Designed miniproteins, single chains, continued (2). Designs and how they scored, part 1

Scores and structures below are computed, not measured.

Each design is a single chain, and the fold is of that chain. pLDDT is the mean over its residues in the fold that is shown.

## One batch from the design tools (miniprotein)

Design m4001
Fold by ESMFold2-Fast:
Structure m4001 (fold): chain A 92 residues (1-92)
Amino acid sequence: SEEEAEKLIIKGVEYYKKKDYEKAIEYFEKAISLLPENSPLRAIAYYNLGLAYKEMGDYEKAREALEEAAKIAKESGAESLLEEAEKELAKL
């Protein structure tokens, strides 16, 4: 359910802010598992997943997550999220 996924994304962001990147990743992956392929929330979850992997130094997984976020954002018309994902990809 999208409402459950939103709550998981919020928890993931809270762990990210606390620099608990492993917990943040766990929550973002759980959120992704609850969302349909084309959900804008899925793009948000992948974007945050990519940022968490980047902070962990896993640049390969960060790139994969950010590319997926950009793809879904482009397909769903989420222009601001697409721009942010592309900016983060350019920094990797």
Scores: mean pLDDT 90

Design m4002
Fold by ESMFold2-Fast:
Structure m4002 (fold): chain A 56 residues (1-56)
Amino acid sequence: AMAAAREKLEQRIKLNEEQVKYNAEINKLGSKSTKDEAEKLREEQREKALEIIKEL
């Protein structure tokens, strides 16, 4: 259906936007982060991506 194709396109756009935000945040932490802080941010990004995918 056309609606399903449009939703998949919107989902990909959202995932790309979240990836850009994640990269900006990880770069901010790069000079001051501990391994724990980096891993926490990574898990939060993974869960956010899964939530977006789950909406399809």
Scores: mean pLDDT 71

Design m4003
Fold by ESMFold2-Fast:
Structure m4003 (fold): chain A 70 residues (1-70)
Amino acid sequence: MAPKSPLEELKEIDEEASKAIEEGLLTPEEQKELHEKRLEALEAIDAGDEEKARKIIEEMRKFLEEKKKK
């Protein structure tokens, strides 16, 4: 399977985050934390730092997975 671009991965995480927010799984503080990580990922993508962007996206993914367990 062709690797997804960091921007495509970020879009998928944004969709999952929107669903989690809609379902009430995230507190306002957790929503703010996720938003801050999203901005950092976008900055890394804009700078061409794909490794940093992928690392931040992975952190966002794990954050959402942990919230889904509760």
Scores: mean pLDDT 79

Design m4004
Fold by ESMFold2-Fast:
Structure m4004 (fold): chain A 78 residues (1-78)
Amino acid sequence: LSGEERTKLLRDFLASQGYVPRPLTPEEAAAARAVAEALGIDLEVAADFVGFLRSLGFTGSAADYVTAARNLLAELAS
């Protein structure tokens, strides 16, 4: 998958979950940058993904968010 295709898959997924974007904390923003860089996706979509996981009670390092994003994208691309 291209970065554009991964971006679309995550954007569509977040919309399907009814997620409403919010401003991120500096720590959440750092995790979002790590996700965007590792997966080649739009920073705004990576930020929404991090915010979505935080809304579900997810806590972790930037590496944990990257792993979660990779796992979700693999599932969505199947």
Scores: mean pLDDT 85

Design m4005
Fold by ESMFold2-Fast:
Structure m4005 (fold): chain A 70 residues (1-70)
Amino acid sequence: GEKREQARRILESALEALKRGDVAAALRGLQEALKLVPELESELTAAIEALRAGDVEAAIRHVERALKKL
């Protein structure tokens, strides 16, 4: 549906932000995606927690897993 397609675009943008080191943009994207696809709360909260811990590589893996579940 529209929410899943919008979340996919947001998460792909967040993934690109993480690859560029733009943690602030990635966090905004993850928070927005969480509102659209609460069924992915586990992966999206894990990505946010990884970023808060400074683990960008773990955050990337969690975002990629969320994208596969869409």
Scores: mean pLDDT 87

Design m4006
Fold by ESMFold2-Fast:
Structure m4006 (fold): chain A 73 residues (1-73)
Amino acid sequence: DFAKLVLNELKEKGEKLIELAKTDPEKALEELDKWTKEQVELYKAAGAEELAKLVEEFGEETRKKIEEIKKEQ
């Protein structure tokens, strides 16, 4: 199940980025932007539009969470 593998990768990446954001939110945002851009380009090049959309949505939601952590500090 390829979609399940992608969802698991997103979950693990999100958890790592949120932990990073608690100590360095700017670095977490930089890593998020770089990783999501690379993944979206890879999935689009492979014709996997649904997976590219999942990564884009993950990026937007994770960015919001990191921005909230930054505001609370």
Scores: mean pLDDT 83

Design m4007
Fold by ESMFold2-Fast:
Structure m4007 (fold): chain A 60 residues (1-60)
Amino acid sequence: GHMLYRVTEDYTSPLPDGLDVKKGDVLEVLRELDEALWHVRNLKTGKEGLVPKHVLERIK
């Protein structure tokens, strides 16, 4: 299945390719760039960008 994660806290990105997310948003992980930043898609808005993995929790 797809790697789905829930946002655990509101996050505003300082990066030009970053994604702003709200607590409770469900994100699909498209690519893990490194240990800290993941390229994700917000399933509610359809927007894509980089989000730090520390604000994410895996949905089982």
Scores: mean pLDDT 82

Design m4008
Fold by ESMFold2-Fast:
Structure m4008 (fold): chain A 55 residues (1-55)
Amino acid sequence: SPIRERILEKAREVVELQDRLAQAEASGADPETVQRLHDELLRKEEELIRLAREA
């Protein structure tokens, strides 16, 4: 279903952001970069939850 495809795509985006955040933290990136990635992750997780509720 179109909703399932969108859920899977958003789930991939969340995983990619989790990996990027982990790499930024491990590499000692600046606090602004870490905070931006964390905020992006939270927004994507909220989008995923909303899509899942529609499924």
Scores: mean pLDDT 84

Design m4009
Fold by ESMFold2-Fast:
Structure m4009 (fold): chain A 57 residues (1-57)
Amino acid sequence: KRVEEAKRRQAENDARLRAELTPEQYEILDRVYELFKQGASEEEIAELAKRIEELKK
């Protein structure tokens, strides 16, 4: 159940972010999420994460 809770928490966090972020911010975050799920490199994920941080400014 701990593993399942982690997955559910991930889904809830994603839904909340979708509600709070602008469409552009969410698209970048969603892309990071999809790349991570598909086994993309950590470098690609880190690069997109930086872009999200910049958008917060």
Scores: mean pLDDT 67

Design m4010
Fold by ESMFold2-Fast:
Structure m4010 (fold): chain A 59 residues (1-59)
Amino acid sequence: MTGIAEALKKLPPEEAVERVRRALEQAKKSGNTDALEAIRKAARELGHPGVLAAVEELE
């Protein structure tokens, strides 16, 4: 999870939100609950409002 948060931290907010949204959509479509959990945890670790909003909306 730390690796995902680190990558997102390097991105501008707009890009981070886009990456998270795309990843969540793919994980949900494939039924990959592990990926969903990891992304959600990374978003909380990062604590970025836009990223958190994207996660909450898709969950």
Scores: mean pLDDT 72

Design m4011
Fold by ESMFold2-Fast:
Structure m4011 (fold): chain A 68 residues (1-68)
Amino acid sequence: MVSDLEIARAVAIITAAVSHLALKRAGKQEEADRLRDRAFERINAAKTPEEYNAVRDELLAEADRILA
């Protein structure tokens, strides 16, 4: 049904949305908006599950850095 590519893309999109919401709730709206915009630029450029997984991992790391 759903390809590995579609699953990886969906997970990256969900990660971007959740990270944006978490940063916004923490009062970091400007950083949240920049993270989201950069995330979607990279998601739109990604072509493989591995590239989507890399975007997910980098998003989580950057969100953690901003929240620290």
Scores: mean pLDDT 82

Design m4012
Fold by ESMFold2-Fast:
Structure m4012 (fold): chain A 64 residues (1-64)
Amino acid sequence: SAWDYFVQGLEAVGKKDAETAIKYFQKALELDPSLKPAIVAFLKSQLSGPVGEVAKKVLEVLEK
C-alpha cells in the first residue's frame, strides 16, 4: 500500500539512505498523492536533527 511505501521511506531516512528514501516516497506519492504534505512535514521536522542532511536531499528531489 501507499502507507507501506511511506513507512519504508521513513526507515530509509533513519538509516541515512537518501536514495532509498526518495524511491519509496515517490512510490507512495504515485499511489496516494495526498501523502505529500505529511512527507514534506516529516522531512522539514528532521532538518535540524541528526538526519537533517538526508532530509534536505530528499526534500530537494521531491519538491522539484
Scores: mean pLDDT 85

Design m4013
Fold by ESMFold2-Fast:
Structure m4013 (fold): chain A 90 residues (1-90)
Amino acid sequence: KIEELRREFEELLREAERISQELAEALKAGDTERAEELVRRLEEIAERLEELAEEAEELGDFELAELGRRAAERLRGLAEQARKEIEKLK
C-alpha cells in the first residue's frame, strides 16, 4: 500500500546515498572495478524507483510518483557521468 511504498522509497534513497558516497571514493582511488559494480547498483536502484513511481501512480499518489521518477532520473544521470569518468581512468 502507499505507506509501504513511501517506506521503500526512503530506504532506496538511503541506499543510493550510501552507494553514491562509495562510488565517489572508488573513483577518487582509481578503483575502476569497484566503481563499475557501484554504477550497476545505482542503475538497479533507479530501475526500482521507476517501478515504485508507476505503482504509486496506480494507487493515486501522484506526489510520490513524481518524487520517484525524479530520483530515478537523477541516479541515471549520476551513473552515466560515473561511466564516463571510469572510461577516462582506463
Scores: mean pLDDT 86

Design m4014
Fold by ESMFold2-Fast:
Structure m4014 (fold): chain A 85 residues (1-85)
Amino acid sequence: MAKIGAPAVVVDEAGRVATGTVVEADETHVTIEVKGGEVPAVGARVRVGFIDEDGNTVTLEGVVVEADETRLVVEITGVVAVAPS
């Protein structure tokens, strides 16, 4: 499970990069409070990188289901990588 308050990076297929913090996470969705960068559009396929509760670096694949200047919600479609930090 994502660590709440951890830094997160979201990258879309167009090369847009948004940075922020994880504010909510479950098995199906990750919600990020956007702090900077370019917010991906709704429907964009993205990769989300963050640190989990065990200190592992996690990369997920997903689709943006909600996007605005301050909040990004990604529906998780798969796990790309989990690596010890």
Scores: mean pLDDT 78

Design m4015
Fold by ESMFold2-Fast:
Parts: structure tokens; C-alpha cells; sequence
Structure m4015 (fold): chain A 64 residues (1-64)
């Protein structure tokens, strides 16, 4: 599954905070989700350039 592979790559992006740009790139390349949709979902949970792993997980539930 592309989402399982994306999950592995996201685990490499950092322990505390993940760049929205990097998360969008990984989810587009491995998960097949457009960058614009990923960024829209992430922007609901964080207003800065980064998200926590919990915020990313919440956004991914919307993108399933």
C-alpha cells in the first residue's frame, strides 16, 4: 500500500516536528495524494510551517 510506504518515510522526517512541505512531498510521491490536498488538511491543524506527528496523523485520517 502506498500509504504504508508513506508512513515509513514520514517516520524519518523528525521526532518532534515535521515540515509541511516535506510531509506533502512524501504523501504525494508515496501515497498518491496531491500536495494541495495534503497542505489544506495540515493547515486545519497548524498555522505554521511545521506539524507535530499527532497533527499529521489527524490530517491523514481526513485524507483516507
Amino acid sequence: SGLEEAGKELGKLGETKISKKDAAEVLEKKGGISKSKVLEALDKYSKGPTVSHGQLAAALKELR
Scores: mean pLDDT 74

Design m4016
Fold by ESMFold2-Fast:
Structure m4016 (fold): chain A 66 residues (1-66)
Amino acid sequence: SVADRYLELGEKALKEGNYEDAAIAFERAVKLDPKNKRAYTGLAEAYRKLGNQEKADEWEKKAKEV
């Protein structure tokens, strides 16, 4: 699915240290499949790596609710 493709792009970007690209990809995955918990935790990881603790905590909380 298109959501799975964005999830895959996000994981690759995280592995490569491209945290801004990872956040964008995981955000698109969340929008396309709002039940995919990994997209939420991936987005939280990306924001944490970017030093945005507030957004990291927000997405981590949302991940626990899906």
Scores: mean pLDDT 88

Design m4017
Fold by ESMFold2-Fast:
Parts: structure tokens; sequence; C-alpha cells
Structure m4017 (fold): chain A 65 residues (1-65)
């Protein structure tokens, strides 16, 4: 299934905004690292897949809070 950067980013931001302040900071640090790595690789498909994984991680973390 094709994952869009915009949809993955939207899912991530929605989940991350509901996290505790400490977990939110951790999530956004991971997001910035992924964006920098994707920019260095010049690979938007990599960015989309990594953001999808990050969104799923944030959603799982939110369920455990």
Amino acid sequence: MKVSVSEATKRFREAASKLSPENRELAFKAYEKIKRLAAALNDDDFLAEQLKSLAEWAEELLEKE
C-alpha cells in the first residue's frame, strides 16, 4: 500500500499531540532525526515509510498511557 508523507505526518502529529510532555519530546526528536536522514538520502519513499512507523509507535505509546 502506498504511504504518503502528508498522511503519515498527519497521523504522527495527531498521536504525538496527545502524548505526555516527556513522550511528546521523545517522539519529536525521532521525527527530526528521520527528516534529516531522509533529506540526506534524498528519498521521499524512505521518509514516508519511516514516518508511518513512527506514527504507529506513537499511537501504541498513547494506548499505554
Scores: mean pLDDT 79

Design m4018
Fold by ESMFold2-Fast:
Structure m4018 (fold): chain A 63 residues (1-63)
Amino acid sequence: LKGALYRVTSDVVAVHPEHLALRAGEVVEVLEDLGAGMLRVRSLTTGREGIVNAAALEFIGRR
């Protein structure tokens, strides 16, 4: 999963400081798989990093 690119399928709100808020259509790069469906990602649009639920993401490819 590290280095994989995903598209955000729906708007995501950040509930905790370590979570990343994302807009539908943004592309993120997976930095770390934390398990239990949670990923640490970096937004390619904003450069921000944080934790997001993999259920909000669609795989689009690798770099």
Scores: mean pLDDT 78

Design m4019
Fold by ESMFold2-Fast:
Structure m4019 (fold): chain A 79 residues (1-79)
Amino acid sequence: GEEKLRKALEEAGKRAGVSKEDVEKVYNKILNDPEGLKATEAKDLPKYLGVSRETVLKLAVGMGLRDLAELKDYLLSLL
Protein backbone atom coordinates (compact mmCIF):
# COMPACT_ATOMS: atom_id res chain seq x y z
CA GLY A 1 0.00 0.00 0.00
CA GLU A 2 0.88 3.70 -0.20
CA GLU A 3 2.32 3.93 3.36
CA LYS A 4 4.68 0.95 2.84
CA LEU A 5 5.92 2.41 -0.47
CA ARG A 6 6.46 5.89 1.06
CA LYS A 7 8.38 4.50 4.08
CA ALA A 8 10.54 2.18 1.95
CA LEU A 9 11.49 5.03 -0.44
CA GLU A 10 12.11 7.56 2.38
CA GLU A 11 14.30 5.12 4.34
CA ALA A 12 16.26 4.06 1.21
CA GLY A 13 16.74 7.73 0.26
CA LYS A 14 18.16 8.54 3.72
CA ARG A 15 20.54 5.52 3.63
CA ALA A 16 21.79 6.18 0.09
CA GLY A 17 21.82 10.02 0.09
CA VAL A 18 18.95 10.55 -2.39
CA SER A 19 17.25 13.97 -2.13
CA LYS A 20 13.74 14.31 -0.65
CA GLU A 21 12.68 15.88 -3.99
CA ASP A 22 13.78 12.78 -5.98
CA VAL A 23 12.17 10.43 -3.40
CA GLU A 24 8.84 12.35 -3.74
CA LYS A 25 9.13 12.29 -7.56
CA VAL A 26 9.60 8.48 -7.55
CA TYR A 27 6.78 7.97 -5.01
CA ASN A 28 4.28 10.17 -6.92
CA LYS A 29 5.13 8.54 -10.29
CA ILE A 30 4.48 5.02 -8.93
CA LEU A 31 1.21 6.08 -7.22
CA ASN A 32 -0.09 7.88 -10.35
CA ASP A 33 1.01 5.14 -12.79
CA PRO A 34 1.36 1.71 -11.08
CA GLU A 35 0.50 -0.11 -14.35
CA GLY A 36 3.38 1.76 -16.01
CA LEU A 37 5.77 0.41 -13.34
CA LYS A 38 4.53 -3.15 -14.08
CA ALA A 39 4.93 -2.66 -17.88
CA THR A 40 8.39 -0.98 -17.72
CA GLU A 41 11.51 -3.12 -18.29
CA ALA A 42 13.96 -2.90 -15.36
CA LYS A 43 16.61 -1.17 -17.52
CA ASP A 44 14.09 1.63 -18.31
CA LEU A 45 13.13 2.35 -14.67
CA PRO A 46 15.12 5.64 -14.57
CA LYS A 47 13.17 7.01 -17.58
CA TYR A 48 9.82 5.82 -16.14
CA LEU A 49 10.57 7.29 -12.66
CA GLY A 50 11.90 10.59 -14.07
CA VAL A 51 15.23 10.42 -12.20
CA SER A 52 18.82 9.54 -13.17
CA ARG A 53 20.08 5.94 -13.42
CA GLU A 54 22.52 6.79 -10.57
CA THR A 55 19.59 7.86 -8.34
CA VAL A 56 17.61 4.66 -9.08
CA LEU A 57 20.69 2.50 -8.33
CA LYS A 58 21.20 4.40 -5.04
CA LEU A 59 17.58 3.63 -4.06
CA ALA A 60 18.13 -0.06 -4.87
CA VAL A 61 21.28 -0.11 -2.68
CA GLY A 62 19.40 1.77 0.10
CA MET A 63 16.78 -1.01 0.01
CA GLY A 64 19.46 -3.76 0.16
CA LEU A 65 18.76 -4.82 -3.45
CA ARG A 66 21.36 -5.86 -6.04
CA ASP A 67 19.99 -4.46 -9.31
CA LEU A 68 17.13 -2.71 -11.13
CA ALA A 69 15.23 -5.99 -11.66
CA GLU A 70 15.15 -6.68 -7.90
CA LEU A 71 14.14 -3.03 -7.30
CA LYS A 72 11.21 -3.31 -9.75
CA ASP A 73 9.97 -6.57 -8.14
CA TYR A 74 10.30 -5.09 -4.64
CA LEU A 75 8.44 -1.86 -5.54
CA LEU A 76 5.61 -3.91 -7.11
CA SER A 77 5.42 -6.01 -3.88
CA LEU A 78 4.73 -2.80 -1.88
CA LEU A 79 1.64 -1.83 -3.96
Scores: mean pLDDT 88

Design m4020
Fold by ESMFold2-Fast:
Structure m4020 (fold): chain A 59 residues (1-59)
Amino acid sequence: SMENEKILKLTNEMFRELAEAVDEILEARKAGDSEKVEEVERKYKQRIAELKEEIKKLE
């Protein structure tokens, strides 16, 4: 169904967001920037919550 395709695309987006967040965290850790690590984790969690909400709207 159209809903199933949208769910799969949103799931794929979640994997892409994870990969980006991991890369940013690794760079921040190299720089010794613990505050940046926390910021990236917070923004990642917010983005994943938004994507999960979109999936819920599709039931």
Scores: mean pLDDT 85

Design m4021
Fold by ESMFold2-Fast:
Structure m4021 (fold): chain A 95 residues (1-95)
Amino acid sequence: MLDKLIQDFLDQAAKTSLLYKGDLDVALQQAIDMLPFAKDLVEKAVKKAKDLGGSGKGFTSGVTAMSSYLNGNKSMKPYSDKVLDKGDKIWKQKQ
C-alpha cells in the first residue's frame, strides 16, 4: 500500500511539473535525497516529467508535500483536486 501511494504521488508530481518552472536535474537529486528507498520510482517519474516538458520546481514542491504527508501531516495532502485536474488536462494534451 505505501509503495503504491508513493508511486501514485510521484506520477502526480510529474504531471504537476508541467505547471511550474525550474531545473529537473536539481529536482531529481533533491527527490532522491528525500525518498532514497524509492530511487527507481523517482527516476522514472522525473523521466516522464522531462519527456512532457515539465519543470523541477513543481516536482520538488510535490515531493516535499508527500514527505510531510508521510510524516503524519495529513493537512499537507500533496495536491488539491483542482491542481490534479489541471495537471491531468496538460498531461493528456502532451500524449
Scores: mean pLDDT 57

Design m4022
Fold by ESMFold2-Fast:
Structure m4022 (fold): chain A 75 residues (1-75)
Amino acid sequence: SMKEGAKKFLELLVRRVLEMAKKEGLWSPEFEEQVERLKAEGIAGIDKAKSEREMNDVLTTMGQELHKLMVERRK
């Protein structure tokens, strides 16, 4: 289904963010907890989405929030 595809995309995005953080020396248990919390929020948002547009809006928001976490860790 489209929702399962969106969840898989989010899972891959999260894995990439965690891999980048480890490579850059930015990883911590607290950072991983923050990333996993965002993943859970994104999955819940995908499940609540009533259209492909709403689902894509959730994915866009999750991408922006994950990017923000990485930028904050690089400061």
Scores: mean pLDDT 87

Design m4023
Fold by ESMFold2-Fast:
Structure m4023 (fold): chain A 84 residues (1-84)
Amino acid sequence: MLTPEEARREAEDALRGAQGSLEKAKKFYEQGNLKEAYIYTVSAMLLASTAIYLAEIAGDPELVERARQVLEEARKLGKEIDEK
């Protein structure tokens, strides 16, 4: 099983991935490419959820909150895509 230190590093990597996917999703959404926007929104949600799980194992509440923020933003974007 991952050590808390390894879990923290993995959580930070997953969070960076989630942020990158969310940024790409927003760009595709702005371009009217709803299919690509949706795909990257789902990727952002999955990576943010993974980051939350790993951050909890790491015992890092600040990292958990950052990952939750990205997850919430991705969920909001997903809802906007569904409304189009």
Scores: mean pLDDT 87

Design m4024
Fold by ESMFold2-Fast:
Structure m4024 (fold): chain A 65 residues (1-65)
Amino acid sequence: TSVEELLRRAIELIRAGDVEGAERLLLEAYLRGGITVEEANEIGRYLRSGDYDGAIALLEEVLAR
């Protein structure tokens, strides 16, 4: 599974309300070097605060670079 596929699947899980599943995929993407520790921490903060739109926007920005 590519990092890009992991991030896209994480977005789908966030949209479905599966935050735990999304966090698992984001950890795998981080371990593979697809996102930075700063990005992982920021996405995690959005998810914990219920700002799913913020988490998705940041993930889409990562995918677009």
Scores: mean pLDDT 85

Design m4025
Fold by ESMFold2-Fast:
Structure m4025 (fold): chain A 103 residues (1-103)
Amino acid sequence: QMQLSASVSGNTVTLTATISISDVEDVTWSLQQPGQLSRALVYKGSERAPGAPDRFSGSRSGNTFTLTITDAKPEDSGLYYASAQKKGSTDSYTSPAVPVTVP
């Protein structure tokens, strides 16, 4: 199972996804905003999606995946979630969506 949390420190937003399952691929980070289709921001844990702003970055430490928004903007507000696939399997895990509000 995957848990997701968000924290804000100054102008930096940090989203943390923790999965208790071993042998998972790196996560895809996605954003859903009102009136828009869900879009990928970072895939393969750290590879920025085409059209995603350069202020988004991803990293992994063990079973913890982090999305960092440096100098977050009001337009970054929305529902964030992470998804991962189990290595060598078709099984996939998606976190609950977490609301982020940037003033």
Scores: mean pLDDT 80

Design m4026
Fold by ESMFold2-Fast:
Structure m4026 (fold): chain A 66 residues (1-66)
Amino acid sequence: MSKIDEIVEKAVEAMRKAIEQGLTLEEASRVAVKVTDELTKDLSNEERMEVYRRLARELQRIRDEL
């Protein structure tokens, strides 16, 4: 699994846990962004954009499941 995939997976897991704890979709998405920002702060802009592109796809999938 790529480093990008690992970061996205951790962000998605954090978001799903936040939803399970009763946070709104907006609050849970902020948790996912915070996790992503922390894990990508030392990456290049191109790599960070790729992470956010994948994260956006996974967030849409979660929204579609609700």
Scores: mean pLDDT 79

Design m4027
Fold by ESMFold2-Fast:
Structure m4027 (fold): chain A 95 residues (1-95)
Amino acid sequence: NPLEELLEEARNTETYEEAAEVVLRTQELLREMAARGEIDVDEAREQLMRVMEEAARAVAESELKKGKWTDLSEEERVNLALSEILKTMEEKLNS
């Protein structure tokens, strides 16, 4: 199952670059599935959000393990990681 493989990759990301690549690949897969009528647009959005959340959690944990963001809550770390992943995705699309 390609979506389960992408979720597993998201959980194993350690950098913003790795996370951005997994999320962009997920967007492409979900776009193709929706175009074929295999999933609804709302279901595609929910699955994309799940991959983004898992990637953000994995990167946040990696940063914490490096001694960064130790003064932040788990929620603050995940939100900061998500922001950096989104910025990295935008930079990849505009380069």
Scores: mean pLDDT 85

Design m4028
Fold by ESMFold2-Fast:
Structure m4028 (fold): chain A 58 residues (1-58)
Amino acid sequence: SLAERRELLGRIARAIRAHPDPEKVTLDQLAEELGVSKETVERILKEAGVKSLRQLLP
């Protein structure tokens, strides 16, 4: 659902911003932290219109 996708996107953004070096966060690290596959993270970002993890930086 849209609400579930927004919640996951919010979790991704919070994880990046909480990282000691947000610019160096990888999709693999996000997938491991969220307990999902890398493909799932990529799909959520694509569906949200996020082209680069840099768009989620603080």
Scores: mean pLDDT 78

Design m4029
Fold by ESMFold2-Fast:
Structure m4029 (fold): chain A 68 residues (1-68)
Amino acid sequence: SAAEDLRKALAFLKSIPGVEAEMIGDDEIVAKTSLSVEEQIGLVLRLIGDFPSLEVSLEGNTITIRAR
């Protein structure tokens, strides 16, 4: 389910050094990163691949994840 995928994505993001992730409400994750642009792009691509039920966006140093 999308809720299970969000929970798994949050746990994954919290395990990454340089990423500060939290749940906003019941359906959105916001992650602040101190990673390089190349590392952020790699992380976004991995999230899209691992969690195809979720929408992933990157703006500046912030990754936002929502259920579709």
Scores: mean pLDDT 85

Design m4031
Fold by ESMFold2-Fast:
Structure m4031 (fold): chain A 75 residues (1-75)
Amino acid sequence: MSAEELIAKAEELLKKSKELLEKAKTEEDPIRYTGLALLGIGLAREAAILAKQALKLNPEDEKAKKLLEEAKKLS
């Protein structure tokens, strides 16, 4: 995978993670809340892994650095 492909996938996963975590905040059912939160955190962790791989290919990529920082805050 190219650095651009890794960044694009990380962005998509991070976006989905944020959407799930926002849904979790409004969920009144504890079981549904836990499921949404765990899935959201899992996607953020995967986004962080992809962003780290992109940084191995291009260590100076500011977009990859920003994605990694955001993903770490959500996981």
Scores: mean pLDDT 82

Design m4032
Fold by ESMFold2-Fast:
Structure m4032 (fold): chain A 112 residues (1-112)
Amino acid sequence: HMEEEIKKELEEISKKYGNKFEVADHLTGDGTLKKVLVVTVNPDTPLEQQREALRKAAELAKKYGFDAVVLENLPSTPEGRELVRYAARLQREAGLKPTPAEIAFRERGEEV
């Protein structure tokens, strides 16, 4: 159903921007379950194209009823910090309920 439509759109924007896009469920510290769109940042993608990718992610999150957009693989650079602020602004403008974005050093699939 909607999961298939979302997957198709995510595959198209992944090809266009070089970022990875995934659907995930995130449990917040207050016990609230949020459906989030995860954007894995490609550091080789220029900053302006990264902003376009985030704008598209916020649009899709709003269209499909997601609670937030979450960023992964952010570089510890001025550009990485700008992307975090930009994503926060886009989510606020889209009326999403953002989960605080934390830069995770570890991948979700780190060795056990």
Scores: mean pLDDT 70

Design m4033
Fold by ESMFold2-Fast:
Structure m4033 (fold): chain A 61 residues (1-61)
Amino acid sequence: SPFVKAARGALKAGDYDTAIAAAELALQQDPNNKEAWRILGEAYEKKGEFDKAQEYYEKAN
């Protein structure tokens, strides 16, 4: 997915808000996209939002 690739690139660049937005767009197209849920978990973890990160990691499984 182009959105997942964009989200992954933003994560690597440290642009967590862009990563979140792109991952959310990927999930609008495919709510079963486990990679997009994992990216949301990683982005929120990097922002220090550990409870949200855990919730999104659970959805990635």
Scores: mean pLDDT 88

Design m4034
Fold by ESMFold2-Fast:
Structure m4034 (fold): chain A 62 residues (1-62)
Amino acid sequence: MSDEELEREVRISLLRMKAAIYESAGDYEGAIEAYEELRRAAADDPALVAEAEARIAELKAK
């Protein structure tokens, strides 16, 4: 596995945790920003992009 792949996976994991922390705190704007960063970081993975977009849509409805 390349260093680039490991770095990307670590970044995605950190962004997921960041979004979860903001959601738990009731900071939906912060959570949306974290999921938008996740979507950009995972742009090469359609499944992760779709997951991030779905969560953004849900948070915007709150």
Scores: mean pLDDT 80

Design m4036
Fold by ESMFold2-Fast:
Formats: sequence, C-alpha cells, structure tokens
Structure m4036 (fold): chain A 97 residues (1-97)
Amino acid sequence: GRLEELAERLVEETGLSKRSATIIAGAVLGESPRTVARLAGISERDAAIALNSVEYALATGNYGAAAKAIERVTGEKLSEETVKRALELARELAREL
C-alpha cells in the first residue's frame, strides 16, 4: 500500500531503518497508530507517541522532539537535520504516490 511504498522509498533514499521510515511515512500520510504499529513491528502505544511527536514536528518545526521520540521507540539515534530532511523528502514522495 502507500505506507509500505513510501517507507521503502525513504529507506532507499535516506538509509533510515525500516521502523523509523515507517513512522515518518505514517505521520506524513496521516495513518493510524494501529496501522503504523503493524507495519513497523512496534506497540500501538509506541506508534501513537512517535506519530504525535512527528506530527508536532511537521506543524511546528520541532524536529528535536521527533528525533528523541523515534530513538525511544526504534533505538535509532537521528539528528534533527536528518529527521527534517526525511520529513521533507517523505512529503515530496507522498505527492507522487
């Protein structure tokens, strides 16, 4: 589906883990925590926390909060710049899917 395709493109373009890419893609596409949790292989609670932080970053530019939430949930340590670039790329790719 669109979530899977966007997550796979993000992994290829950025080198992010599949879990981190799925969270970022899910936030950009407005997917439910349940859908993101199933694809990322994480709990619905962890998916909700990560999605809320990434959606807040999309609205406000607070990429540091998104990076910390992703690290807590996935174990992947990302810089604010990496999260910002991944979100910008995900938004561009989503328009083509």
Scores: mean pLDDT 89

Design m4037
Fold by ESMFold2-Fast:
Structure m4037 (fold): chain A 74 residues (1-74)
Amino acid sequence: GPSTGPDPLEAERLIKEGRYEEAIELAEKALEKITDPNSPLRALAYRILGEALEKLGRLEEAKKYYEIADKIRA
């Protein structure tokens, strides 16, 4: 169905389109809305941040977000 708010799945689509800065913005907005620290959607948003930052060459920042996402998935 149509999403009306920030959605980590839309951020994933933006990464596939090469729109990395927009993917970062959308993932950050999703994290502000998703307050449950153990939510799978928070884990997805952190993975999207990591992937977009990695594509932009910001490898140290990407690593931090991947580590956060991994801890939520455990």
Scores: mean pLDDT 78

Design m4038
Fold by ESMFold2-Fast:
Structure m4038 (fold): chain A 74 residues (1-74)
Amino acid sequence: AAERDQKILDIASEAVAEGVRQGLSLDEMIERALERLKKAGLDEPENQEEAIKLVESGWKAVQNARADRAARAA
């Protein structure tokens, strides 16, 4: 159980990190995470839903960090 949850987190985290590095949109990060879940054999709806939430959460954290940095520079 924990191993599955960790794998989903790793896939979502990799998608966000790659997306930030390559300048991808949130939708593109989600698409990459779902593609990796499918290749890992974890493409059940519950796992897809969790991965989407993790990608959205990670992207929101990046956006908030960028906004905070911009506010401090002003």
Scores: mean pLDDT 80

